# Designs tried in a protein design run: designed miniproteins, single chains, continued (3). Part 15

Each design is a single chain, and the fold is of that chain. pLDDT is the mean over its residues in the fold that is shown.

## One batch from the design tools (miniprotein)

Design m8525
Fold by ESMFold2-Fast:
Order: C-alpha cells, then structure tokens, then sequence
Structure m8525 (fold): chain A 84 residues (1-84)
C-alpha cells in the first residue's frame, strides 16, 4: 500500500540521517559534505538490500517504522564488526 511504502521511506530517511551524522563525525576532516552524503546513501542502499535478502520485501512492509530502523542499525553494526 501507499501507506506502507511511505513508512519504509521514512525509516530509510531516518537511518540515512543517522549514518550521515556518524560519518560526518568520523570523516569531516578528510571528506566533503557531498562525499559524506554519497557514502551515507550507498551504506543505506547496501544495508537495505541485506535486509531484503534476510526477510523478503513483503515482510519488511509488515514491520513498524521503528523496527525497520532497529534492524538496519543491527545489520550495520554486524557489518562493521566484520571489518576488524
């Protein structure tokens, strides 16, 4: 539904802003704001694709906005732990 799609879009935007803020704190001395924004966008896209692979797109649409953001945070944390 349109409402479910907007919910996912809001969750993705919340997560994107959170990632952008964190990347800004880490990399603002070496990367431009535009480069940080592109990195955040790519990170969100990668993590959302991983979420689709784990749950399937239909199941994501049944989640609350808060649960979508929470699962994406967990997947990002897991990915970072694998970097050593």
Amino acid sequence: SAAARKKVERALERFRKEVEEELTARYSSVLSPDQIKRMADLTVEEIYQRLIEEMGEGEIYSLSEEDIVKKMRELLEEAREKEG
Scores: mean pLDDT 85

Design m8526
Fold by ESMFold2-Fast:
Structure m8526 (fold): chain A 94 residues (1-94)
Amino acid sequence: MTKILLTYDGAFAPLSVTGYTKETGSASTIAAAMLKEFENNPLVKDIDLPGSKRIVKIKSVTFTDLSATTTRVTRTVEMADGSTATITSTLTII
């Protein structure tokens, strides 16, 4: 099992989550395999933004490798009101 730390930043609720995954390899490989877990995070889905917006779909995902053990995940999402928002998180192998 690989131990990971996922840290959310930006305008959304700051959250750090420690977990374990069976995935191995680079941080971006692990992040890509765990993409659905990012999508299923209740705080990401139900972020209480000004105007009570809700995430309805992921429009794009970009991985920026900072090192073999750290990648930044940038997601552009569509909100229920048709607006777009950017969610940034960092995955670190620890």
Scores: mean pLDDT 66

Design m8527
Fold by ESMFold2-Fast:
Structure m8527 (fold): chain A 73 residues (1-73)
Amino acid sequence: SDLERAAEEARRSIPELVQRAKEYAEKGDKQKAVSLLVALYIYATVARMAGDDETAEEILQAAKEVEELLKKS
């Protein structure tokens, strides 16, 4: 299904999205960091809807790390 395909693409894209989000957060580019953070939450939701709770949990943990960096900037 389209949802399962989206979840698979999310799994492949997540490491790069997390890395970019952390970089923007550390540099103080809050707008770009928040935009990527929102994308991570959307991907976590898609993963859960596809039944991939492990991937969803990994994404949410990464999102929390980005939020912590944003709070320190």
Scores: mean pLDDT 81

Design m8528
Fold by ESMFold2-Fast:
Structure m8528 (fold): chain A 66 residues (1-66)
Amino acid sequence: ALVTKEEITRALVEELGWSEAEARAIAEDIFETYGEPTAGEVAKFLYDRYGVPLEKALAVGRRLAA
């Protein structure tokens, strides 16, 4: 399923403890990369580009897929 910038921003705040401003900027970066990302693409981007631990990146992906 495709996800919105708002969904990604909320997931980053809730799962990673990032500020809303930081999460929004990263959600914009993800959308610039993928256009319309899937939950799996968001998780992979966080792991590959931001060095988010695999466990945490997968938690974000699961939240977005729900």
Scores: mean pLDDT 83

Design m8530
Fold by ESMFold2-Fast:
Structure m8530 (fold): chain A 84 residues (1-84)
Amino acid sequence: MTPEEREALELEAEASLYVAAGNIYLKMGDKEKAIEYYKKAKEHLEKAVELLEKSKSKSPLALANKKAAEEAIEELKKKIEELE
Protein backbone atom coordinates (compact mmCIF):
# COMPACT_ATOMS: atom_id res chain seq x y z
CA MET A 1 0.00 0.00 0.00
CA THR A 2 1.40 3.42 -0.99
CA PRO A 3 1.26 6.46 1.37
CA GLU A 4 -1.35 7.96 -1.00
CA GLU A 5 -3.51 4.81 -0.79
CA ARG A 6 -3.25 4.90 3.03
CA GLU A 7 -4.23 8.59 3.17
CA ALA A 8 -7.19 7.85 0.86
CA LEU A 9 -8.37 5.03 3.20
CA GLU A 10 -8.13 7.41 6.19
CA LEU A 11 -10.19 10.03 4.31
CA GLU A 12 -12.78 7.35 3.39
CA ALA A 13 -13.00 6.30 7.06
CA GLU A 14 -13.46 9.93 8.17
CA ALA A 15 -16.11 10.41 5.45
CA SER A 16 -18.03 7.41 6.87
CA LEU A 17 -18.06 9.08 10.29
CA TYR A 18 -19.35 12.34 8.75
CA VAL A 19 -22.13 10.41 6.95
CA ALA A 20 -23.09 8.80 10.28
CA ALA A 21 -23.16 12.25 11.95
CA GLY A 22 -25.29 13.64 9.09
CA ASN A 23 -27.75 10.74 9.45
CA ILE A 24 -28.04 11.39 13.22
CA TYR A 25 -28.75 15.11 12.69
CA LEU A 26 -31.30 14.30 9.98
CA LYS A 27 -33.14 11.93 12.38
CA MET A 28 -33.09 14.70 15.02
CA GLY A 29 -34.73 17.09 12.52
CA ASP A 30 -31.58 19.23 12.06
CA LYS A 31 -31.59 19.33 8.25
CA GLU A 32 -29.01 22.17 8.10
CA LYS A 33 -26.48 20.20 10.19
CA ALA A 34 -27.20 17.03 8.18
CA ILE A 35 -26.39 18.87 4.91
CA GLU A 36 -23.20 20.31 6.49
CA TYR A 37 -21.89 16.85 7.48
CA TYR A 38 -22.86 15.22 4.16
CA LYS A 39 -20.92 17.99 2.36
CA LYS A 40 -17.88 17.34 4.60
CA ALA A 41 -18.12 13.62 3.82
CA LYS A 42 -18.34 14.35 0.07
CA GLU A 43 -15.27 16.65 0.24
CA HIS A 44 -13.22 13.95 2.02
CA LEU A 45 -14.28 11.32 -0.56
CA GLU A 46 -13.43 13.64 -3.47
CA LYS A 47 -9.92 14.12 -2.02
CA ALA A 48 -9.60 10.33 -1.55
CA VAL A 49 -10.48 9.77 -5.25
CA GLU A 50 -7.87 12.39 -6.27
CA LEU A 51 -5.18 10.63 -4.19
CA LEU A 52 -6.10 7.20 -5.62
CA GLU A 53 -6.03 8.63 -9.16
CA LYS A 54 -2.60 10.23 -8.50
CA SER A 55 -1.19 6.94 -7.10
CA LYS A 56 -2.01 5.27 -10.48
CA SER A 57 -2.18 1.98 -8.59
CA LYS A 58 -4.03 -0.72 -10.54
CA SER A 59 -4.19 -3.14 -7.61
CA PRO A 60 -7.65 -4.70 -7.13
CA LEU A 61 -7.86 -3.09 -3.68
CA ALA A 62 -7.02 0.43 -4.96
CA LEU A 63 -9.48 0.10 -7.86
CA ALA A 64 -12.24 -1.19 -5.55
CA ASN A 65 -11.65 1.66 -3.07
CA LYS A 66 -11.77 4.28 -5.85
CA LYS A 67 -15.02 2.81 -7.25
CA ALA A 68 -16.59 2.68 -3.76
CA ALA A 69 -15.60 6.32 -3.10
CA GLU A 70 -16.98 7.46 -6.49
CA GLU A 71 -20.29 5.65 -5.83
CA ALA A 72 -20.48 7.18 -2.31
CA ILE A 73 -19.90 10.68 -3.79
CA GLU A 74 -22.84 10.21 -6.19
CA GLU A 75 -25.07 8.93 -3.35
CA LEU A 76 -24.13 11.97 -1.20
CA LYS A 77 -24.81 14.36 -4.12
CA LYS A 78 -28.34 12.93 -4.44
CA LYS A 79 -28.93 13.07 -0.66
CA ILE A 80 -27.77 16.71 -0.45
CA GLU A 81 -29.95 17.67 -3.47
CA GLU A 82 -33.01 15.98 -1.86
CA LEU A 83 -32.44 17.93 1.39
CA GLU A 84 -31.81 21.36 -0.24
Scores: mean pLDDT 83

Design m8531
Fold by ESMFold2-Fast:
Structure m8531 (fold): chain A 78 residues (1-78)
Amino acid sequence: SAERAALEAALAQAERDAKEAVELLREGKLSLEELRRAAELLRGHARLLEAAGYPELAARVRELAEELERAVEEIAAE
């Protein structure tokens, strides 16, 4: 469907953006708070995707949130 194709494209972009955001955090160009908020937003989006009938996309979005949360934990522990 057009909706599923659009969601998959948006998720692929979010995966690229998440990778860049982690790198920017490691370079000190993003705050820990910005990445925490991004992870929280992704977890909310995952719940909405699951409710909408896209559990596979929801799982991928949760993995992105967990990746951002790990990066925040690693840097905050310094």
Scores: mean pLDDT 85

Design m8532
Fold by ESMFold2-Fast:
Structure m8532 (fold): chain A 60 residues (1-60)
Amino acid sequence: MLSIEEALEILGEAVKNKADDKTIEEAAKKYAEAYHESVPDISKEDIIKAAVKELKEILS
């Protein structure tokens, strides 16, 4: 399982390198999973929603 730092780096690299939408979504999901384990007070759904919102902004 990825650490928050590792998942965030993978997500950042995918976005930076303009990877396909599926790759970016998978990275965002892994980031949300790692983040939720560290901060269980924030739901995985909220983390994914925030990440997807940022991805849409970047991809626009």
Scores: mean pLDDT 72

Design m8533
Fold by ESMFold2-Fast:
Structure m8533 (fold): chain A 57 residues (1-57)
Amino acid sequence: SNVQLAVQVAEHLKREKGIPSQDATREDVVEALRKLGIRVSEEELEEIYKILQTLYT
């Protein structure tokens, strides 16, 4: 689910870069997905980004 992917991205950003999920840019999300080896559609990317903004990690 896109929620599970958003959580994985949030954990990656916190662990690797110390970035809170709510402060992440679209480019941070794209880079995190690349490093995690996860391929998503543009629609899924937008949904993941929106969820990420609400997680407050």
Scores: mean pLDDT 82

Design m8534
Fold by ESMFold2-Fast:
Structure m8534 (fold): chain A 95 residues (1-95)
Amino acid sequence: AEARARALAERADAIAAEARAAADAARADPSLADKAAAQIAANREELRAIAAELGRLAAAMSPEARREAIAALGRAATAIHEAEDAVAAARAALA
């Protein structure tokens, strides 16, 4: 059912928000950079699992649902990448 694909896309958007929050925490307090990095790494692994499940569901999805899922995965991947850059900058600030 497309309801599962929608739930996975919504979780991908939640992962994007979690990654941004972790990055913001590290920017505000660079001593949190390692904790933020661990959270972002966990979010990346969960996003990989979501992408794999969405790939398995793809044949049963409408073209619109596939487009929405791809967009959500792309937004989450971008947020994770930007968060990883922010954590690296926070670590550099402590050096």
Scores: mean pLDDT 86

Design m8535
Fold by ESMFold2-Fast:
Structure m8535 (fold): chain A 58 residues (1-58)
Amino acid sequence: MEELRRRILERALGLAERFGVERTLELLEKEAEEAEKRGDEEMARLLREVREEVARRA
């Protein structure tokens, strides 16, 4: 679980560097909503935690 969270965070930070923080936050929110719709509450929570961390570092 922590390994997956770190991997997603690293990719999100890379996307923010290439495409900007705003776009990266939008993508993470969209992915979290999609995870909720399919009943994957764990993934949705993890994606929102990564989004908060990316926003905090910006």
Scores: mean pLDDT 81

Design m8536
Fold by ESMFold2-Fast:
Structure m8536 (fold): chain A 59 residues (1-59)
Amino acid sequence: PAEARNAGMLTLSEYSIQAMKAADDPEKQKALFEEGIRKAEETYAKVKAEVEAQREAAE
């Protein structure tokens, strides 16, 4: 659902900004990018499950 995608994209954006601020530290930048992807996937799955549960409860 769009809600899950938007939440995941917001999480990725937050970590991308942190990675850009760490441009002088390539290892920290890489770690922030990898963590951002992981957190975005986690956020997507959580929001998707919540939206689907609400739709199932409405039926």
Scores: mean pLDDT 79

Design m8537
Fold by ESMFold2-Fast:
Structure m8537 (fold): chain A 107 residues (1-107)
Amino acid sequence: PAVEPSEEEIREAVELAREAVRKAEEAIRAAKAGDGEAAAREAAEAASHAALAASLLGDSEALEEAVREGRAAVEAAKAGDYEAAEEEAKELKEIAEEVLRRAEERL
């Protein structure tokens, strides 16, 4: 349906997805530490990077998943529900890892 991404856009998606994985891991660590502000910030950044990477790949499903799980992680962290924030951040990490895998397959 859409124009296929260029090799340059795929390379950018790989870098964004790698950063998303790193930030999701930081969100998980912050949630485990009970640092709601850091957990919310890192989850929001992870979701933004994962969503942008998915968008560059034309993957609307992964884009929607990244936005949804990112919102859930941020909301849980802001509410002080650190168990839920950790769980949602783990799901966000899995989404970011899947986006990274799909981007790397296209190189």
Scores: mean pLDDT 89

Design m8538
Fold by ESMFold2-Fast:
Structure m8538 (fold): chain A 97 residues (1-97)
Amino acid sequence: EEELAKELKEKALKAIEEGDLETLKKALDEILEKVKDPALAAETILEVARYAFKLGNLEALDLALEALKKLYEKAPSFEVEENLGLVEILRGVALLE
């Protein structure tokens, strides 16, 4: 499961670098469907969101935020909620820059 999460994260990060939002969305959807541990899925999506923020890609950051919102609806937990809050903070900071 951790190996799968790492592979999907690497795919998502490359998609952000290439500006391929369709591949990014697919990678995020696969994290939601295939990474069964919600905490691991949330951490993986947070890393994708942090990378999108670092590159200034607001569309990619918004896709990561939407994926975390879907994860929270599917598997509500403190860990998912915490990571969702962190991504929302990143989105707010990006707006100020």
Scores: mean pLDDT 79

Design m8539
Fold by ESMFold2-Fast:
Structure m8539 (fold): chain A 85 residues (1-85)
Amino acid sequence: EREEAERAAREAAEAAVRAGEAEESEVEAAARHMLGLATAVAEATGQSVAEVARRLAELTLEVLDGKLSPEEADERAHEWFQRQL
């Protein structure tokens, strides 16, 4: 499950770099941050890391697409997870 979550985050980051939407170092940092959040939330809520990572990968893509700031994505993730508790 962790491997699936990591793969999803990496695929999202690589797609953004190929599209020329972000620098590689910036996208890698964002993907790593989102994977860390997915792990923490999965442990707190009892959800699978892969399920949480898929949701966070979607938010990461919205940040890279310019629809959300990283701070807004973090707030949305936190609110969603609190509703699951």
Scores: mean pLDDT 64

Design m8540
Fold by ESMFold2-Fast:
Structure m8540 (fold): chain A 64 residues (1-64)
Amino acid sequence: MLPTDDEMKEFALAVMASSIPDPDTRRLVLDIALEELRQGKSVKEAVEIAEKKVRELLGDKAKL
């Protein structure tokens, strides 16, 4: 349990909070990114994957 892991999670959350104006879309992106972080991906990769997946899942309905 390194402090770095908690910092990475909070950083990802902050980045997503600033990137996603819609609360519902933001929550979905956060959930996906946290799962990617748990799988050992970097913050940057987790954010990119989460936004990509949300766009793929919601298409034109994604409020990013």
Scores: mean pLDDT 69

Design m8541
Fold by ESMFold2-Fast:
Structure m8541 (fold): chain A 67 residues (1-67)
Amino acid sequence: GVEADIQVTKPKPISVQEIREAVGESVAAKVMQDNGLGENDEIKPGFTLHLRGMSEEEVKKLEEFLS
């Protein structure tokens, strides 16, 4: 797995559920764990997500979704 910091450039808040639907359950769970987010939290525009131990493919897919 890789360590990555991804800045959210989408102009609207993104829910954990939207990440799950777009990128998958394992990525959503990892985003929650590594960033101290709960199921009902939203990630605001300009926030930087911290990720540890994800695959390069999962990081790329998440980065593309968050842009």
Scores: mean pLDDT 82

Design m8542
Fold by ESMFold2-Fast:
Structure m8542 (fold): chain A 84 residues (1-84)
Amino acid sequence: SRAKRAQELAPVFSGDTPAEEIAKRIKEILLKNGSAFITITNVKDPEKYVKEIKEHLEKLLEKEIEVSYTVVGNSIMLSVEIKE
């Protein structure tokens, strides 16, 4: 959603989950909503983890994905859209 959700948490996943499984969940959200806004907790290496999620997601969708993320403590907030 483009509307600001000041204190509403997006779906939350654990960084203990394999990147492939997170990518599958993101794909499901993207197919239903066109965009995904996700929080992932307990991430040890945010850059590597996000890269792995992006690679798996692009493989699953066979399309380029635009990904942005912000690090908040040991968590990341991830925004994903299908690139035109």
Scores: mean pLDDT 76

Design m8543
Fold by ESMFold2-Fast:
Structure m8543 (fold): chain A 64 residues (1-64)
Amino acid sequence: MNPLEVINSIKDEEIKKKALELLKEAIRNRIPKEELIKKLKELGVTDPEVIKAILEIYEGATGP
């Protein structure tokens, strides 16, 4: 399944927007993966599948 489709399953539109903006900032500012996970949980993103989907996008953008 597309990671973006998993993220789109977040029912709270504000949390979804904040999670996507955090992902973009993490990629641009080279925020460590561990810090990204912590900030996502602080936003209320606690679903492991959603966190995994966000990390797949992050790793794809910051990988070789």
Scores: mean pLDDT 77

Design m8544
Fold by ESMFold2-Fast:
Structure m8544 (fold): chain A 97 residues (1-97)
Amino acid sequence: HMERISVEEAEAAVRETLAELAPKYPFLATLDDEQIRAIAQELVDRGITTPEEVKRAVRLAAAMAEGAASIPTKDPSLRETDLLPFVAAAAVLGLPT
């Protein structure tokens, strides 16, 4: 019964997901601690409440950063609010939204 995650927990989820994706997306290894924290803070501020939602958002942002369409976003439960972390991550990474 987790009501919401802390920024620290969100940061941990972001780091874990980036580590999983780094072998396919070496670009993700260039993200510094400040950028990772900024992504985590934005996710929490936008109402992301679970580590699973954080991980989903990071996977989407990674796919957009590399232009890869191979990360499945076909989940019909993925709300437009889950795209806010992608927009935030793209802004932090200096990518067009």
Scores: mean pLDDT 61

Design m8545
Fold by ESMFold2-Fast:
Structure m8545 (fold): chain A 104 residues (1-104)
Amino acid sequence: NLKDLSLALEFEVKDEETKEKALEKARELGFSEKDIKILEKILENMEEGEKVRVYVDKEGNVAAISISIKSKDGSVGWITIGKNGEILSVSGPLAEAMEKAENA
């Protein structure tokens, strides 16, 4: 439930330096090594212009990560991933494509 979470980190990938600065900021905020490694893997697959939002619980632990992703046609959607890597929500053109695939 995003209503009970705080936005801890929001950034747009410009280059590799942006990714490194985001990881440094996450470490400064007290993210666990496990949460840092999850964020690192996510960032490794992100391209320039894509955005990320990291949400923490009241204890400061990462609870959800929202990622903007580009589809093959260049349309942009959002995926929100929970603490255990579960998909909590999908929005935009990707959500429509996933719904069509499930009902095919």
Scores: mean pLDDT 72

Design m8546
Fold by ESMFold2-Fast:
Structure m8546 (fold): chain A 58 residues (1-58)
Amino acid sequence: APPVLDIPAATTPEQLDALGLALDAARAAAASEEEALAAIFDVLRAHIAAVEAALAAA
């Protein structure tokens, strides 16, 4: 399936799988918890923003 990096409002298993791959790559590159946390925060922040925008538009 074509993954989407910037999580849209429609959270599907396929999109979650793509995010899992991105997080796994970031974690593999991270030498510390700080890098891993930064990656997680970035993904969640983008997701929250996208969901809030979609809900406001609905």
Scores: mean pLDDT 65

Design m8547
Fold by ESMFold2-Fast:
Structure m8547 (fold): chain A 68 residues (1-68)
Amino acid sequence: GAEEELEAALEFLKSVPGVEAERVGDREVVATHTGPVESLIGIVLRLIGDFPLLEVELVGDTIRVRAK
């Protein structure tokens, strides 16, 4: 379910070089990355493709992932 996808998304983000990810509360993961915007966009697109039960939002250099 969405909780399992959220946990998998956290593990995915933690595995990406230059990305720092943390669980914030019980339904949200927040990640930050260093590098060019194109790399950040690529990460967001992968999250959207792999985790359809999650909402992904990009705010500046911060990626927010929430259970729907």
Scores: mean pLDDT 78

Design m8548
Fold by ESMFold2-Fast:
Structure m8548 (fold): chain A 76 residues (1-76)
Amino acid sequence: SSLEVLPEKLREGERLFKEAEEMEPPSAELLREAERLFEEVLELALRVGAPEEIIRRAKEGLERTREKLEEVEEKE
């Protein structure tokens, strides 16, 4: 189950981040949803000892999403 769930949720977070960035201005709401998904993926990945690649991608996605949220919220 973790092998299917983690990659799917990771892709969903990555998709939401991309969709948020394609909006003008970027969607803080979609970015917060992406943040939630990356947090969930990272928590679960660490808990189940997922492959380093999944953990790395979740960390990178979370960091990138938080940086973008700061940028958007600072402008608004």
Scores: mean pLDDT 80

Design m8549
Fold by ESMFold2-Fast:
Structure m8549 (fold): chain A 60 residues (1-60)
Amino acid sequence: SKAEETLAKAIQAKTKEEKEKYLREFQELVPEVSKEKAEELAKLSGEELAKVLLDERIKA
């Protein structure tokens, strides 16, 4: 999904400015996820990220 792609961009971002930009875009795509939660997701590896996104989708 576009949300997963955007979060992957946030994880790959090397600067704080780019990371925050992609985290904002991610939150706009999935407003059910708080900014703090989105930052936690961006710190996960791709495999861990897939598991957490599945859990969030079920709860949202």
Scores: mean pLDDT 67

Design m8550
Fold by ESMFold2-Fast:
Structure m8550 (fold): chain A 59 residues (1-59)
Amino acid sequence: GEEFLKKAKEYLEKGDYTKAANYAIQALNAGHPEAVEILRELAEKGNVIAKVTLRRLEA
């Protein structure tokens, strides 16, 4: 769980938004709600996976 959150932040900083989104989703599924903030940043940058994931969570 925590490892996925760490990886999501690492890939976001590197500009690999696809990997960042995938790890953020895995962190959420592992019980880390902090991953929602990472997904919001990715969605603001135009990442479609992050936008779709956030829409499902906010429904």
Scores: mean pLDDT 81

Design m8551
Fold by ESMFold2-Fast:
Structure m8551 (fold): chain A 110 residues (1-110)
Amino acid sequence: SLPKSDAVTIDELDGLSEEEAIEAIRKNALEMARLVAKKYGVDEETLKIMEEAINKIYEILKKDPRDLEKVRKVFEEALSKVPEKYQKAFRALFDSLLAAIEHYLAKREA
């Protein structure tokens, strides 16, 4: 499982504007990436690759929060540059991020 953080809950995102929700998701993802890196002894170069991917994903979501195909492509490209021993942990982080985005979008469409 991922380490616990002061991550914004999905219910907290419900009261935010779309821009504020996307920024909260970005900040949460960056904090989670740093916690994963600390827990697994990830080097600064590898952490930087993941942080750059999260920031690119944020820019995509700011333009279209429903462009999950571009989000997945950016993540898979970044993950390919991460050492294999850390890929499972960072994939779990990404799956958690996608679940938060998809839940937020589904709740707004319902």
Scores: mean pLDDT 75

Design m8552
Fold by ESMFold2-Fast:
Structure m8552 (fold): chain A 98 residues (1-98)
Amino acid sequence: MKKLPLGAAIKFDLRAGKIIKYKEGEVVEAGPDDVVVKTKAEDAVAAAQAAFEEAAARGGNVVLVFESDEEMEKGLAAIKEASQATIKQMVQRVQEGL
């Protein structure tokens, strides 16, 4: 697993069903099949959707990288606002394969 220095990040561990937050200056561990996407908070929902679809094809996890801790928290809030039902459906699609 490769360690990446990032600004701030959210890792969606799709196999473990976990969401892990990384603050500015923390090192994120990403696997070779993980989808790492740099995004702004306003684009986070669309970026997450595309990354989940790619992660399904690669068999990896999703890592969303943000410019700051503030952008990361805004992005996570936007993804949660999209609805828990929609998030569950995306995770299930990834686990079952597309």
Scores: mean pLDDT 71

Design m8553
Fold by ESMFold2-Fast:
Structure m8553 (fold): chain A 87 residues (1-87)
Amino acid sequence: MLEEIKERVKEVVLRASGGRASERAAELAAGVAVNIATSGDMSLETAQKILRGVLRARGESEESIEAAVEALPEGTRVAKEALEEAK
C-alpha cells in the first residue's frame, strides 16, 4: 500500500519536473510527500528544508534539487489523495 503510493508519487514528481529531477531525487521527494500525508504534523516548509538537505548530502545537482523541491507540493497532494482512496 504505502510502497505503491510512493511509486505513484515518484512518477508524478518526475513528470512535473520535466526530467530535471533525477530518479533518486524524485524517490526521496516521494518519501517525504508520503510522510507529510500520513503524519499531518510536518509543514511543507520543514519538508522542503529536509528534502534539500538530504539531496545535497547525496550529491544531487542544484537543478535536480530545485526541481524536486518545487514538485513536493504536487507530490504531497497526490499522496493525500491516494491515502483517502485507500480508506
Scores: mean pLDDT 80

Design m8555
Fold by ESMFold2-Fast:
Structure m8555 (fold): chain A 67 residues (1-67)
Amino acid sequence: MEEEKEKLLKEAEELAKKSEEPKALDQLGRLGFEAGQKGFDEVAGYAFSKAYEAEKKRKEEELKKLQ
């Protein structure tokens, strides 16, 4: 159980580093959902938090382009 939790957390950290890629961002969201289903709420929260931050940054850059 703990080993699986750590594995998912490390995957989330790696995906967060690559969150500039749409595919990595999608995988990060899926990982968060799976972690939540398994009861790893801290991993799920981390993954969703990082996905939200990456998406927010992307939207801010897009907003500046529309200006």
Scores: mean pLDDT 77

Design m8557
Fold by ESMFold2-Fast:
Structure m8557 (fold): chain A 58 residues (1-58)
Amino acid sequence: MSKEEKEALEILSKPRVSDEELLSLPEEVLRKIAKDPSLPFTLRIKAHEALKGKEEAK
């Protein structure tokens, strides 16, 4: 797992994640996390929500 992916997982694993933190995560890393079936469902949902937030911010 890359350093960026590990950092993203640490942020998403927090019980509370700020919008600023979510927007700071790379889009490609968030897509990988959202599609990874080996990861907890909660983390995949958070990654998917972050992607939608980035889409609106563009």
Scores: mean pLDDT 73

Design m8558
Fold by ESMFold2-Fast:
Structure m8558 (fold): chain A 74 residues (1-74)
Amino acid sequence: SEEELWERAERRAIALARAEAEKLGMKVLSTRARREGDEVIAVAYTDDGKAVIVRMEGTEYTVEVVDIKEAEER
């Protein structure tokens, strides 16, 4: 179903956010994901006071690293 496809996309986006945080040597404390139009946004909160944000559409994604406070506002 379409809902199952979105749940799968959210899980993939979370996995990408975790992987990107791990590449940067950061420990992930928690994650969240949400839909925004045709995109999935996943956030990995780290013990370094940083958050790794993955914005995913189809097979493409972007990565942004921000302060946790900035991520809480998104």
Scores: mean pLDDT 84

Design m8559
Fold by ESMFold2-Fast:
Structure m8559 (fold): chain A 68 residues (1-68)
Amino acid sequence: GVMSKEELDKFLKYLTDKSLPEHETYFQALDLDGDGKISATELRAVLESEGVHLSDEEVAELVAKINA
């Protein structure tokens, strides 16, 4: 299905806000390599599977926030 803007914002909040209990679940689901970091390739693949297309700059910014 195509992710709505509210669903996308919620998903990104759970990935970037480490104080939320849901953060670990979402982070572990994307951390396919198990290295404790999410790559731009992993994030883009999940977003594209939901019909969400972001620029390289937007993906890089989100990856930096998620891995901070």
Scores: mean pLDDT 74

Design m8560
Fold by ESMFold2-Fast:
Structure m8560 (fold): chain A 101 residues (1-101)
Amino acid sequence: TEALREQAKALITKGATALQQGDYEKAIAHFEEAIKLAEAADPTSGLTAGGYLMLGEAYFAAGDYEKAIEYYRKAAEIARASGDEATAAEAERKLAEVEAA
């Protein structure tokens, strides 16, 4: 559904803003809602993969490395399924980064 995709995109933007401001709790909440809407529209889309990538970033910034790894792996899995090579590569790079932390 187009409306669900547009709402998910808006929530990703709000989450990214909160993340930039250091409000990790707010960022996580926005990304979780964005993923819920993106999955309702298309669970294997690049938008869904991007949402999981951003959720991983928020958890990494918050110091929750276990959850960051979980969501980066999920982002890579969905991105590969959708043919989104750029998001898959980014998620895999972030996985390597968090494992080195």
Scores: mean pLDDT 87

